# Designs tried in a protein design run: designed miniproteins, single chains, continued (4). Part 41

Each design is a single chain, and the fold is of that chain. pLDDT is the mean over its residues in the fold that is shown.

## One batch from the design tools (miniprotein)

Design m13390
Fold by ESMFold2-Fast:
Structure m13390 (fold): chain A 62 residues (1-62)
Amino acid sequence: SREEADRLEAEGDKALKEGKYKEAFQNYSRAVQLYAELGDFDRARRLGKRLKEAQEKLIKEN
């Protein structure tokens, strides 16, 4: 579970850096949910900001 959350965060970061906002949004969404389920609210909160950024960019690009 934690390894999956870390992997999804890393894939989201890579996608965001590459301008793949849909992939970034999807990966961050899953990672935030997993971190919250693990009780890692600090990481969930920080990822929530990047999730919002990816979502806003995805909306503006479409």
Scores: mean pLDDT 82

Design m13391
Fold by ESMFold2-Fast:
Structure m13391 (fold): chain A 95 residues (1-95)
Amino acid sequence: SSEQQKLLQQVNEVRNRLIEIMSQVMSPIEVGIVNNQVSLAIQGVSGDLEKLQQVLDLLEQSTERLEELVKRGDKEGAKQEVDQLLGQLNDILQK
């Protein structure tokens, strides 16, 4: 649907920002693994507009927190934020 396409565009725009921020503190391999997991989660919820909105909201919030961690040079905190994000994405998929 047009609503689905709009949400998918928005979530992919936020995902691209997340990747840019991660690339400042993580290796290309680590970034690739996270991007793949996020992409699989988006695909898994793409047919559910409510879940897709939840994924968008989560990615936006996590991206803001990650940006602050990166600004502080907190690589360990950034990795923990990413691990938490992946866990929360999986929770949305399982509901």
Scores: mean pLDDT 86

Design m13392
Fold by ESMFold2-Fast:
Structure m13392 (fold): chain A 86 residues (1-86)
Amino acid sequence: MGLEEQFFKCLENVLKGHGRTNEFIKCLKKLKSQHPELSLEQVIQLALKECLGIEDPEVRKALAEEIMKRLRENCSSEAIEYFEKN
C-alpha cells in the first residue's frame, strides 16, 4: 500500500463516527492540491471551513489540533510526512 493510500486510510479511521468522513476526505484532497504551500494542519482547518461549513475559527483550530493529535497517534510518521510534502 502506498504512503498516500496509507495516510487516507488512517485519516478515515481517525474520523470514523463523525458523519461526513468521505466528503471531508475528498474535499481535503482537492484543497491540498490547490494549496501545496499550506501545512497539513492548515489544510485541515481550511477543509473544516470550506467542506464542512465550520465558520468559528476557534472551533476549527480545536478540531484540527485533535485530528492532528489522532493522526500522530494512529498513523505512521512517514505517511504523514509524505502527504505534507506531496
Scores: mean pLDDT 78

Design m13393
Fold by ESMFold2-Fast:
Structure m13393 (fold): chain A 62 residues (1-62)
Amino acid sequence: GEEEKEKGAKGGALAGEGSALYNENNGVKADIEEARRNGEKFGREDPERGIKGAEAFLEAAK
């Protein structure tokens, strides 16, 4: 539903942002804003994966 897609989009955006930050920490050039947008689009298409990706990232980062 709408709520699921919105949650997926937010989760995907967070996961994308985190991936860009991880790349920057490894000395790889990363566009955090672009990665966030790509994650948001991915999360909207597959909300379940977007949410799980964000959860996995948050667990690994803490």
Scores: mean pLDDT 70

Design m13394
Fold by ESMFold2-Fast:
Structure m13394 (fold): chain A 68 residues (1-68)
Amino acid sequence: SQALRDALDRFRDRASKRASPSLSEEIQRLVDETSRQISALGDVQKATQLFQDTVAQVQKMLEEERLK
């Protein structure tokens, strides 16, 4: 879904601005992998689940970095 990919791109931009350079690279790699998987899926429900899982994972990574 283009809408999910657009939402993922916006989320990536915001998350990268809040992260260290090294964490930003990890977030970019994770988002690129998720986008690739979404593009390979024909199921919009599975694509939505992957989007949500990726957002949750990135938020945890950002919170862990804040605690350092």
Scores: mean pLDDT 81

Design m13395
Fold by ESMFold2-Fast:
Structure m13395 (fold): chain A 63 residues (1-63)
Amino acid sequence: SPAERARRRIDELLAAGKTPQEAYDEVLKEVERDLASGKITPEEARVMIEEARRYVKELLKKE
């Protein structure tokens, strides 16, 4: 699902040494690129952005 893809990408970026803010910003850029190329719909883009934001906040609460 779009939400699962967003969470996985955040995990990958954090594992690569990005900060939570940097990981979120990279996901936003990737979502914008995928939307511009027609790879995802506007609705999928909204779901991915919302989930990435929520997931980053949840990770910070658990740590």
Scores: mean pLDDT 81

Design m13396
Fold by ESMFold2-Fast:
Structure m13396 (fold): chain A 62 residues (1-62)
Amino acid sequence: SLRELREQLRKRAQDLRDQAEKSEALAERYRAEGNEVLAGRYEGQAHGYRDAADRLQRRVDA
């Protein structure tokens, strides 16, 4: 049903936000270790996950 599909999409958006938080934590750790290259990489991944989650959530809520 449409309701079940929307719930699955909301769950996917939440999973993307959870991945963003993990990538943010890794970025913080690598920055603390002085690894600027890996810190930037994980910051980029976190941003991508949050953008994807936000776009998906907007489509579900439309």
Scores: mean pLDDT 87

Design m13397
Fold by ESMFold2-Fast:
Structure m13397 (fold): chain A 70 residues (1-70)
Amino acid sequence: SGLEEMVRYTVEGNPDFSKEELEQQITNNITTAVKLEMSFKGASDEEIKKKIEELVKEAKKILNELLKKK
């Protein structure tokens, strides 16, 4: 999925980043993309917030699995 590719790219592109810095960058990327896409579609602030929370939770799980494999 595009989410897994984005997380992998963020990890590979930022070898000096801590886990916390990677989580911040991933969260910011998701927040920006979801706000742009869903605001354009006329979604409510509540729907946007829920979607961001769901995707960030999924991305953090992907990040943790990638870091365990190193």
Scores: mean pLDDT 83

Design m13398
Fold by ESMFold2-Fast:
Structure m13398 (fold): chain A 83 residues (1-83)
Amino acid sequence: SEIEKKIDETVQKALEEAEKIARERGYSDRVIKAAIGWAQGVYDAIKPYLIKKKPSDEELEKFYEDLVNFALTVAELLEEWGK
């Protein structure tokens, strides 16, 4: 569906942006992979609910920001726990 495609594209861009920022922050490769994997797993679990919600473009922008922040927060926590 059109909405599913928009959601998938939003998630892909958000995870790519989070990976880029995490790399720029100097986080380890293992931490970045784990954080992106965690964020992907959350998306996979909630995807049916997002499709049913049929988010607006504004709601997708917020979801993008929330997902980037979530992935970066996880990366930061894992970096701290790995010390």
Scores: mean pLDDT 87

Design m13399
Fold by ESMFold2-Fast:
Structure m13399 (fold): chain A 81 residues (1-81)
Amino acid sequence: MLSDAELEVEVLISLLRMSAAITLTALKNGKISKEEALALIQEAADKTIERIKSIPGASEEDLEEVREIAEEAKKKAEEIA
């Protein structure tokens, strides 16, 4: 079972994945610009990293997962147009 800290990290990472998916869907539907989508993804990732760093027991692997999610989402945003 995950510790309370590990569970909090997993929730934050899951929220980031959901936020990225919503942002990319909005971009695909022409609701936001590519520039706005890239900014929203980066801001969400930066806030997630800051929050994870404040959690006792968070690992560098958790931070790398956040960065990988952000980079993948940004790449997908660039491919959408």
Scores: mean pLDDT 84

Design m13400
Fold by ESMFold2-Fast:
Structure m13400 (fold): chain A 74 residues (1-74)
Amino acid sequence: SELIEALRKILEKLKKLGSESVPEVEELLALVEAGDFESLKEKYNWTVSTEEFKEELLEIAKAILEEIEELEKE
């Protein structure tokens, strides 16, 4: 899954940075790997379909990953 791989890369980068967000991203990744998108939608108060939620979450994850990678350059 492209979403799982993006989240794993974010988690690895955040761990290297010593980010306090690591536990939240670990929980998010665990729920995504379990396919528990209903709990995720409830957590983020999203009322869109599960398919739309997955696509939106993937785009957000990609944007975060690109931002982190850009910051790592300088």
Scores: mean pLDDT 77

Design m13401
Fold by ESMFold2-Fast:
Structure m13401 (fold): chain A 88 residues (1-88)
Amino acid sequence: AKAYYLEGLVALNQGNLDEAEEKFKKATEVDPNSRFAGNAYLLLGEIYRIRGKYNEAVEAYEKAKKIFEKLGDTKFAEIATKGIKDLK
């Protein structure tokens, strides 16, 4: 999860949204309940929102929220919840 998550961050910083999306998806697949998977789902939600894919963005934020709730990370669970609420 960590390696793909970091590769996704590099792609995102370079403006490569397609590569960032691919790497974050892989991060969620390798270890689906890790903090890196939770972070990857948050960033997938942002990428989907930028692309106008609001249903996919909501699904990604909901998956991130569930992971952070399981980890006891209230702050990151709130960030995911805000992402859902900000989609109109």
Scores: mean pLDDT 82

Design m13402
Fold by ESMFold2-Fast:
Structure m13402 (fold): chain A 72 residues (1-72)
Amino acid sequence: MPIKIYVPKHLIGKKVTEVLEEIAKERGLEVEEILRLPGRVVVRLKDGSKLVFTTRYDTIVKEGDYFSYLPA
């Protein structure tokens, strides 16, 4: 099941790609691939897990934005 996690305060105002890379790094996960789609960014991790970031079609993360973690 996907786990919905709201963006931490310290990452608000950063670019979506930067936020996803930081979240992966904080969890000790290596990024394999980044796919940019309208309204979301999907990051494939080397362990087979995925991070999905839902945004308001903006490159900058805002308060209330969240990401979903999908374990392998």
Scores: mean pLDDT 72

Design m13403
Fold by ESMFold2-Fast:
Structure m13403 (fold): chain A 109 residues (1-109)
Amino acid sequence: SMIEELVERLMEVLEEQLSDKPEASEGIREMARSMLERGESFEDILNYILDVLEESLRRQKASEEILELFEKKREEIEQMIKEGASPEEVVEKVIEMFREISELLKEEQ
C-alpha cells in the first residue's frame, strides 16, 4: 500500500541516522511492521518513528538548539496533519527535518 511504501521510506532515512547501530534500526523496523499488521494509523506509526528519533537525539546529547528545532518541526508536522495534509506531504516534511538535524549534528562533532 501507499502507507507501507511511505513508512518504508521513513525507515530508510532513519536507518541512515542510526547507521552506527544497525541492530537498533532492525528493532524499530519490526515494530513499525507490527503496527502496520495491527492496522494502526499512519499518524500512530509516524508518532512512534518521531519518538524514536527524539530518544536517539537525547542519547547522543544533542544540543538544546537541535532539540528545540526538532520540537518546532514536530509541531509543524502535527499542524499539517490537523489541516488535512496528505501522508506524502507529511513524509516529505519529516525527511527534510531528518536531513536538517543530521547536518547540525555533524557541525557539533
Scores: mean pLDDT 78

Design m13404
Fold by ESMFold2-Fast:
Structure m13404 (fold): chain A 56 residues (1-56)
Amino acid sequence: SSSTIRKVAERLGISQATVRRIARLLGISAGELLEIVEKAESPEEAQRLLVRRLLA
């Protein structure tokens, strides 16, 4: 959903287009991305977790 994508973008400090691209590359929903970001201790940790998944 648009609102979920916006929340992830705000928490990670990136564009909504980048959030959609990350979700597609990982094969997960924007809702699952939001859960990862919410469970991380900081936006920096969330970014590291997502980068690690993309490089796997």
Scores: mean pLDDT 78

Design m13405
Fold by ESMFold2-Fast:
Structure m13405 (fold): chain A 76 residues (1-76)
Amino acid sequence: HHMEEVLKKLRDKLAEELEKIMQETQARYDAAVQFLRDEAERGGSESARNAAEKVEQTGQELRDKLEKLVEEIRKL
C-alpha cells in the first residue's frame, strides 16, 4: 500500500534526475559541437569538423540510451 506509493515517487524522482542529467549533457555536447563547427568555419579545419561530428554522434547515442532508461524506469 503506502510503500508502493513511496517507491513510485522515488522512481519518478529518479526519472526526473536522469532527465536533468540528459539535458545538461546534451547542452554541453551541443556547446562543444558549436565551438568546433565555429572553428572549422573560421579556419577551414576538417579536423575540427570531423571532431564536431563525433561529439554530436556520441551525444545523440548517450541521449537515446538515457531516454530509453527513463522510459523503462517510468514503466516499473
Scores: mean pLDDT 76

Design m13406
Fold by ESMFold2-Fast:
Structure m13406 (fold): chain A 90 residues (1-90)
Amino acid sequence: AEYERHVARAEENIEKLKSLGFEEQAELARKVLDYARQLAEKSDKRTAESIARGAETAAEIYYNRAFLEKSRELKEQIDKLVEELKKALE
């Protein structure tokens, strides 16, 4: 299922962040994923898939850019994704 795929990819990126020593970024991505899971449990299938995709994107941004980009930019992008996840539940 698409939901499970997005969640699995988010978890994979979180583990990669931990392996590279980016503990703060991994913790932030984990919080986004946990929040997304809680919201998805109370959502219809389409909304749940959108929420899971948002969590995957958040984890992917931290993973792909943590080494290459400035930490400040990554945090701003995650904040935007969290806001988009909240809007998907309205």
Scores: mean pLDDT 75

Design m13407
Fold by ESMFold2-Fast:
Structure m13407 (fold): chain A 55 residues (1-55)
Amino acid sequence: MAPIEQIIAAVREAVAALADDPAAVARVKETASQNLGKPAEEVVAAIRATVEEAK
């Protein structure tokens, strides 16, 4: 999958998992923005880590 598709998929999964928590969704978006200059794999890992921390 293209790098951008991996990032989009990870964000979509995170939003779906945290849909009832707007603050957690905001943290996912902030994490993605902070890591945009990094390889897609690292961005995806950071997003997934944020979801796990929000559980």
Scores: mean pLDDT 75

Design m13408
Fold by ESMFold2-Fast:
Structure m13408 (fold): chain A 63 residues (1-63)
Amino acid sequence: MITAELVREAAKEAGIELTDEEAARFAKAAQQAGLTVEEVKEIILKAKSKEELEKLLLKALLA
């Protein structure tokens, strides 16, 4: 299951610092988009910034 903690830890490994509220928002968006844990980790690792992460998650949600 995609949790706020999972998103926060994966983002931290990619050099992106998220607040608890931002991590929870991204986790909810990923869950609504039907993403797997592996897909979420891949998206986070490919993101170069918080803004790019947000755009990639929005694109997945709209696909």
Scores: mean pLDDT 78

Design m13409
Fold by ESMFold2-Fast:
Structure m13409 (fold): chain A 70 residues (1-70)
Amino acid sequence: MPRVEVVEVDEEKKEVVLRITVGDEVIEVKLRIENGKPTIVESSAPLSEGQRIAALIEGKEVWEEVQKKK
């Protein structure tokens, strides 16, 4: 099962860094939040469609949680 982990949240840059683990492969994904919507700006390896969707969902949820705790 793929594991998604939050590495860093940069509120000033509106960026979220995630780590996706699939078997023995680890992919780091950097997301930017633009108008409340996450976009993938960088990844350490090519993402499958499912990995891309998982990163966008997790990035949005993490960003909304950060905003909610203010």
Scores: mean pLDDT 78

Design m13410
Fold by ESMFold2-Fast:
Structure m13410 (fold): chain A 98 residues (1-98)
Amino acid sequence: SLAIALAILGGLFAIAGGLAAIDASDDKEAILKGIAGAIAGIGAIFIALKLGDAGAAGREALAGGLAALEAGLLAGNPLAVALGAAGVALGAAAVALA
């Protein structure tokens, strides 16, 4: 399913964005939001692969992408912001196609 693939890709971008923000900053808020983004991205992949629920996986990828985007803004890291934004867009697309 295209929706499942988009949810997985969105989750991967949320993980990448969260990790990029953690690597870029020693700020506690940026690190915590980066961790939240990575955990939500992992959750999106798990929901997509184990449950086959593209809507739930897409919502989780969107949430993870938002957390990663916020973490990137706090860290001042443009890569983390871009990766988080991609996670949001892909998660939203997965929800729309589910």
Scores: mean pLDDT 91

Design m13411
Fold by ESMFold2-Fast:
Structure m13411 (fold): chain A 66 residues (1-66)
Amino acid sequence: LAEEVREAAYRAAKRALARGASPEEAAQVATDVLNEAEARHPELRASVSLSRNSLGTPVITVEVEV
């Protein structure tokens, strides 16, 4: 379950980026996927963070636990 939800969130974010969305918009898409999953599975704990690496490249991190 947790791995499937995490994968779904990452796929949604990647598709958003491929359509020209900003990293912030892609992170929001991932957050929306996680919120929907948490509503169906209250035992899930999920988070999305947006950071930048040493080169200034945006990095989206998705964590899901059961």
Scores: mean pLDDT 76

Design m13412
Fold by ESMFold2-Fast:
Structure m13412 (fold): chain A 79 residues (1-79)
Amino acid sequence: SRLAQAQAQVDERLAALRAEMAARLAAGADPREVFREAATAFNNYLQALIDQYQLSAEEAAQLRSEAEARLQAILDELA
């Protein structure tokens, strides 16, 4: 399904964001700034995926909810 394809893209993007955030934190970047910028970039990416895959409002809400929970878990792990 289109939702499943969007979810696979979210998985790839979250893996890339995790690596990027971990590298920035190891370099001594401010955790608050790293997390804020990552969340902003990821929200913009989710909107682009919703538009690209022409997801319904219900599918978009599901994708956002699942993706936001997974991002929060990554942020909590890196904190």
Scores: mean pLDDT 88

Design m13413
Fold by ESMFold2-Fast:
Structure m13413 (fold): chain A 69 residues (1-69)
Amino acid sequence: AKELIEKAYRLYVEADVLRAQGKLEEATQKRVEAMKLFFEAYKKGASPEEIQKALDKAREEARRRVAEL
């Protein structure tokens, strides 16, 4: 479960960076992959709180990386 959350986190951050770069198709694909992995983690016993915390961290990291572009 933790490995799925960590991978989803990375994909979510990457998707937002790609969107900021105007790569909308790639951004959408990565966002969908991230959400699928969060859902898979949930099905494998991850709590909604763990998933929400990871999403919050991903949004913060994405804002930081976009600001560096």
Scores: mean pLDDT 83

Design m13414
Fold by ESMFold2-Fast:
Structure m13414 (fold): chain A 74 residues (1-74)
Amino acid sequence: MSAEEQAEVRRLGAEAGRLIDEAQRALRAKDYAKARELVARLREIAEQLRGLGDEASAAFLETVAELFERAIAG
């Protein structure tokens, strides 16, 4: 992985962290529409991370997205 790709992985990780915090706040507020939108963005970041070769971070974000989807449904 190049230094530029490593910088992009760090940037995407920071963005994912912010989206996770926002999704938790949306769930607490019972704003399920916003929570679904944020989960979709997390899945997009997971796909970008997989494309960059960061399979572990991608798998982690997919797991987080699944947990949020279950919270919205239950």
Scores: mean pLDDT 87

Design m13415
Fold by ESMFold2-Fast:
Structure m13415 (fold): chain A 90 residues (1-90)
Amino acid sequence: MPSTLEQARAAIEELAELMKKYLSPEEQKKLDEIVKKALASTDPVEMKKLLKEMWDLFLENAPDVPDEAIEKIREKASKAMELLDKLEEE
């Protein structure tokens, strides 16, 4: 069974892939740098800050995203946050 940390990292990567569909190549590179920092971290508090940075970047740079896509991205972000909360409690 994958660890809570491995599950959180997978959720962050899945979230990034969903966001990239609505970002320019330059913005995708910025997102990838945030993701790399999150995946290199073992601190759930730092990972939560980076997840928020991913969300803020997405909202600021993708104004024309359909509501249905935003809801799916929000659901994936919520799942990643839930896993990080569990990791913080371990």
Scores: mean pLDDT 82

Design m13416
Fold by ESMFold2-Fast:
Structure m13416 (fold): chain A 67 residues (1-67)
Amino acid sequence: ASREEQAEAFRAALRELRLGSEAFIEDLAATVRSGRMSAVEIAETLYNAGLLDEAQREALIAAVRAA
């Protein structure tokens, strides 16, 4: 999948799970789109920071892998 496709899948999954404000979601999607971090790296970072539970982390990673 392209970086744009991965960024959009990640953005859609964050919105479905209601994981933050629209501004936060757009910032994370922009980070994936720029290649600064992968969506998987962001999901793992948020999980390790206590901002995601295990089910939310798995759902985000699955959405990006499906793209």
Scores: mean pLDDT 83

Design m13417
Fold by ESMFold2-Fast:
Structure m13417 (fold): chain A 70 residues (1-70)
Amino acid sequence: SAARRRQVLERAREALEAGRPEEALFLLGTYYSIEDLPLPEALVEAAEALRAGRPEEARKLLTQLVDEEL
């Protein structure tokens, strides 16, 4: 639903602003999985950045995704 999508995006934004990109990735990834939606490339790239120990890159990618979707 549109309301659930907006809530997830707003919670992800809050996590990103609080310096928790791992939480934002989990919230967004769970949402796309539950809704049977394809994962955005930005989510895949953010997950790779976190695995490589680059949380600042992940934060930037996820922030752009949330801003484009909100």
Scores: mean pLDDT 84

Design m13418
Fold by ESMFold2-Fast:
Structure m13418 (fold): chain A 96 residues (1-96)
Amino acid sequence: SQLQADLRTAIADLNAIIEELDKLTEENLVFVQMRLISVSGIAYVIGRLAPASLQPLVDRAIDLLVQAGKKVATDPEAAKELLKEAQRILQQVLQQ
């Protein structure tokens, strides 16, 4: 399904962003931010496709992505933990 495809893409992209946060520099910060914007866009599509029973989990994951975006430049360790939690929730949604 489209929902499962988008979930797998978002999970893979979050894995890559989490790894890049361990190597964060002023030079690569813009690329990390661009990737987070991209995965946030996929998460909004997931929110539109998710059945009512999964909506609270998807909404929580989206909120965590928004919070991570606010912290990526100033507190990358906190951003990383928020992204890990969002990824965990999206994996739970994928398992249905």
Scores: mean pLDDT 86

Design m13419
Fold by ESMFold2-Fast:
Structure m13419 (fold): chain A 72 residues (1-72)
Amino acid sequence: KVEEVEKEARDRARKIGEEYQKTLDEHLERMRKAIEEGNLEEAEKHFQDYQDALRKAAEETRKIREEVEKAK
């Protein structure tokens, strides 16, 4: 039933959002701390980790959307 798939998709999207928000905040904090310490190389590395986490979050969201579309 499409309604069940949509509910499960919403629950998974919310859980993924919460997990990624924590991960993104952690990478941003590490980047900010590295900048304060003048370690630009480490700051760049943490910024790349942040960008990678954003990309993965987008991919997971896209997969959930595709599952809902296929259930129609």
Scores: mean pLDDT 78

Design m13420
Fold by ESMFold2-Fast:
Structure m13420 (fold): chain A 120 residues (1-120)
Amino acid sequence: MEKKKEEEKKKEIKRLIEKLEKKFREIGADPKLLRLLEILRRVVENGELTEEERKELERFEKEVLEPALNGDLEAEIGLYLIKAARYVAEGKLDLALHALTLVGSILGIIEKEEAQKYAG
């Protein structure tokens, strides 16, 4: 029963990754965000972050932390994607789903700001 629920949660995470990848392409997001989605997809499939992937996430976290603190919404998305990948590696699938839901919410804010930019 627990294995089936984990499998369903992993399928939902994969669906959210596909949706986010499409949205990131539509908004012309930083290629690093697409790379974070690729790492997240791999860790969902393999259950583990490699040492190289952990180092890559640490590097991205350092690069996005200051911009996110200064209100860069794409940088904030990056931080939640890094958290989601780490949560999946730790088996914390509910926390990973929550982090991806927050990414979706931030994307909704970006879409509103872009719509307002073209409506004025």
Scores: mean pLDDT 80

Design m13421
Fold by ESMFold2-Fast:
Structure m13421 (fold): chain A 86 residues (1-86)
Amino acid sequence: SGASLEYSRALAELFAVSLGVKEGDMKELMKKFSEAFEKALKEGDSDVIEKETYQVIAELLEKEGKLDGAALARARRYSGLYALFG
């Protein structure tokens, strides 16, 4: 639903900001996130919106190269990404 996408987008944006993603990159990144998240919801079952949100945003940030290795390591440590994905 639109409400789930809006919530997930807000959560993903807060996560990206916490990792130092620049404001100028945020609009394009969030558009790509919305497209990837909607595709994930159509192709898979997700009972945990937050878990799916962190998976999609982390994979997108890694793919786009927007984070250095230290920022990505910090994300995994503080957001429990490793516990969510591994």
Scores: mean pLDDT 67

Design m13422
Fold by ESMFold2-Fast:
Structure m13422 (fold): chain A 86 residues (1-86)
Amino acid sequence: SEEDIEFFKKFLEDTGFLSMRDKVSKETRLFMGYLILNDIKDYISEETQKLLLRYFLGEISLDEIPEEHKVEFAKAFKKAYEKNKL
C-alpha cells in the first residue's frame, strides 16, 4: 500500500540512508545494511534481501526497487517490531 511505501521511505530517511549515502564507503553502507537486515531477515524473501543490499551498496536507485518489495520490507519491519515490542 501507499502507507507501506511511505513507511519504507521514512525508514530510509530516519536511518540516514537518503541523506548521506554518497558520503560513506560501500563497506560502511553494506555493514549498516546487514545490521538492518539481521532484524527482519526471517520475515522477507531472499529476493527482497538481495534488492535491499543492492540499494544499500548504491548499485540501484530507490525507484528501481519494485513497489511489491518495498511493501514486503515495511510489513517485515512491522512484524519484527510486533514480535520484539521495541
Scores: mean pLDDT 72

Design m13423
Fold by ESMFold2-Fast:
Structure m13423 (fold): chain A 82 residues (1-82)
Amino acid sequence: VAELLRELAAAVEAGDAERVDALLAELAARATPEQQRAFLAAVAATQAAVAAEHASASLAEQEEAARPRVAAALRALAERLA
């Protein structure tokens, strides 16, 4: 699961939607319910933080700013689960 999270982080940074979808399906198949909840919590917390920091920015600008932050959060989660 940790390696899948690192691969997902790279795909998110690259903006590769097809690879993101494939890796999310793999994560759903292999991750425990606890790992899935940790993943969803990390993504949600990161998106909320970016939205708060970039409240005056457009949605597209918030999404662009969120990409590297989500990738970093996924790598941190991968390290924690290793």
Scores: mean pLDDT 77

Design m13424
Fold by ESMFold2-Fast:
Structure m13424 (fold): chain A 82 residues (1-82)
Amino acid sequence: ERERLLREAEEAREEARRELARYVGYAISSVGYETQAKLSKDKKTAEKYLELSKKYRELAKEYERRADELLARAEALRRLAE
């Protein structure tokens, strides 16, 4: 049913938008912590910020991957509706 496939495609696209928002947030946080590490004179504090930067970078990659999968699904559903 064309209408159902188009609705499911739009739902997947909306989910992708939410995952992309999370990706952007975590990516910004990762860069922020990396900058703080660079500016820290205390080695232990710098190491803490680098660990946080790495954690948020990994989270960003996960949400980017989820968004890409949802966008691919949305395109596949839209093509099937044609």
Scores: mean pLDDT 87

Design m13425
Fold by ESMFold2-Fast:
Structure m13425 (fold): chain A 70 residues (1-70)
Amino acid sequence: QVEEAKKLGEAAAGHAATRAESTGEDIEKLNKEARESLLKELEKKGYSKEAQEAGLETFERKAKEAKEKF
C-alpha cells in the first residue's frame, strides 16, 4: 500500500513535468492539478493516512526535482 502510493506520487509528478515540457504550460499549475488528482485517487481507493502521506511526500519531492529543470 505505501509503496503503491509512492509509485502513484512519482507517476503524477512525472506526468506533470512531461506535459509542461511538451505543451509549455506552467509547471506550478500542472503540479497543483496533479497533486489534487493524486489526493483524490488515494482517498477514492481507500489508502491509509500513512500511505496517502507517503504518496504526497514522494510527489512533492519529485515535483521539486522536476521544477528545478525549468
Scores: mean pLDDT 78

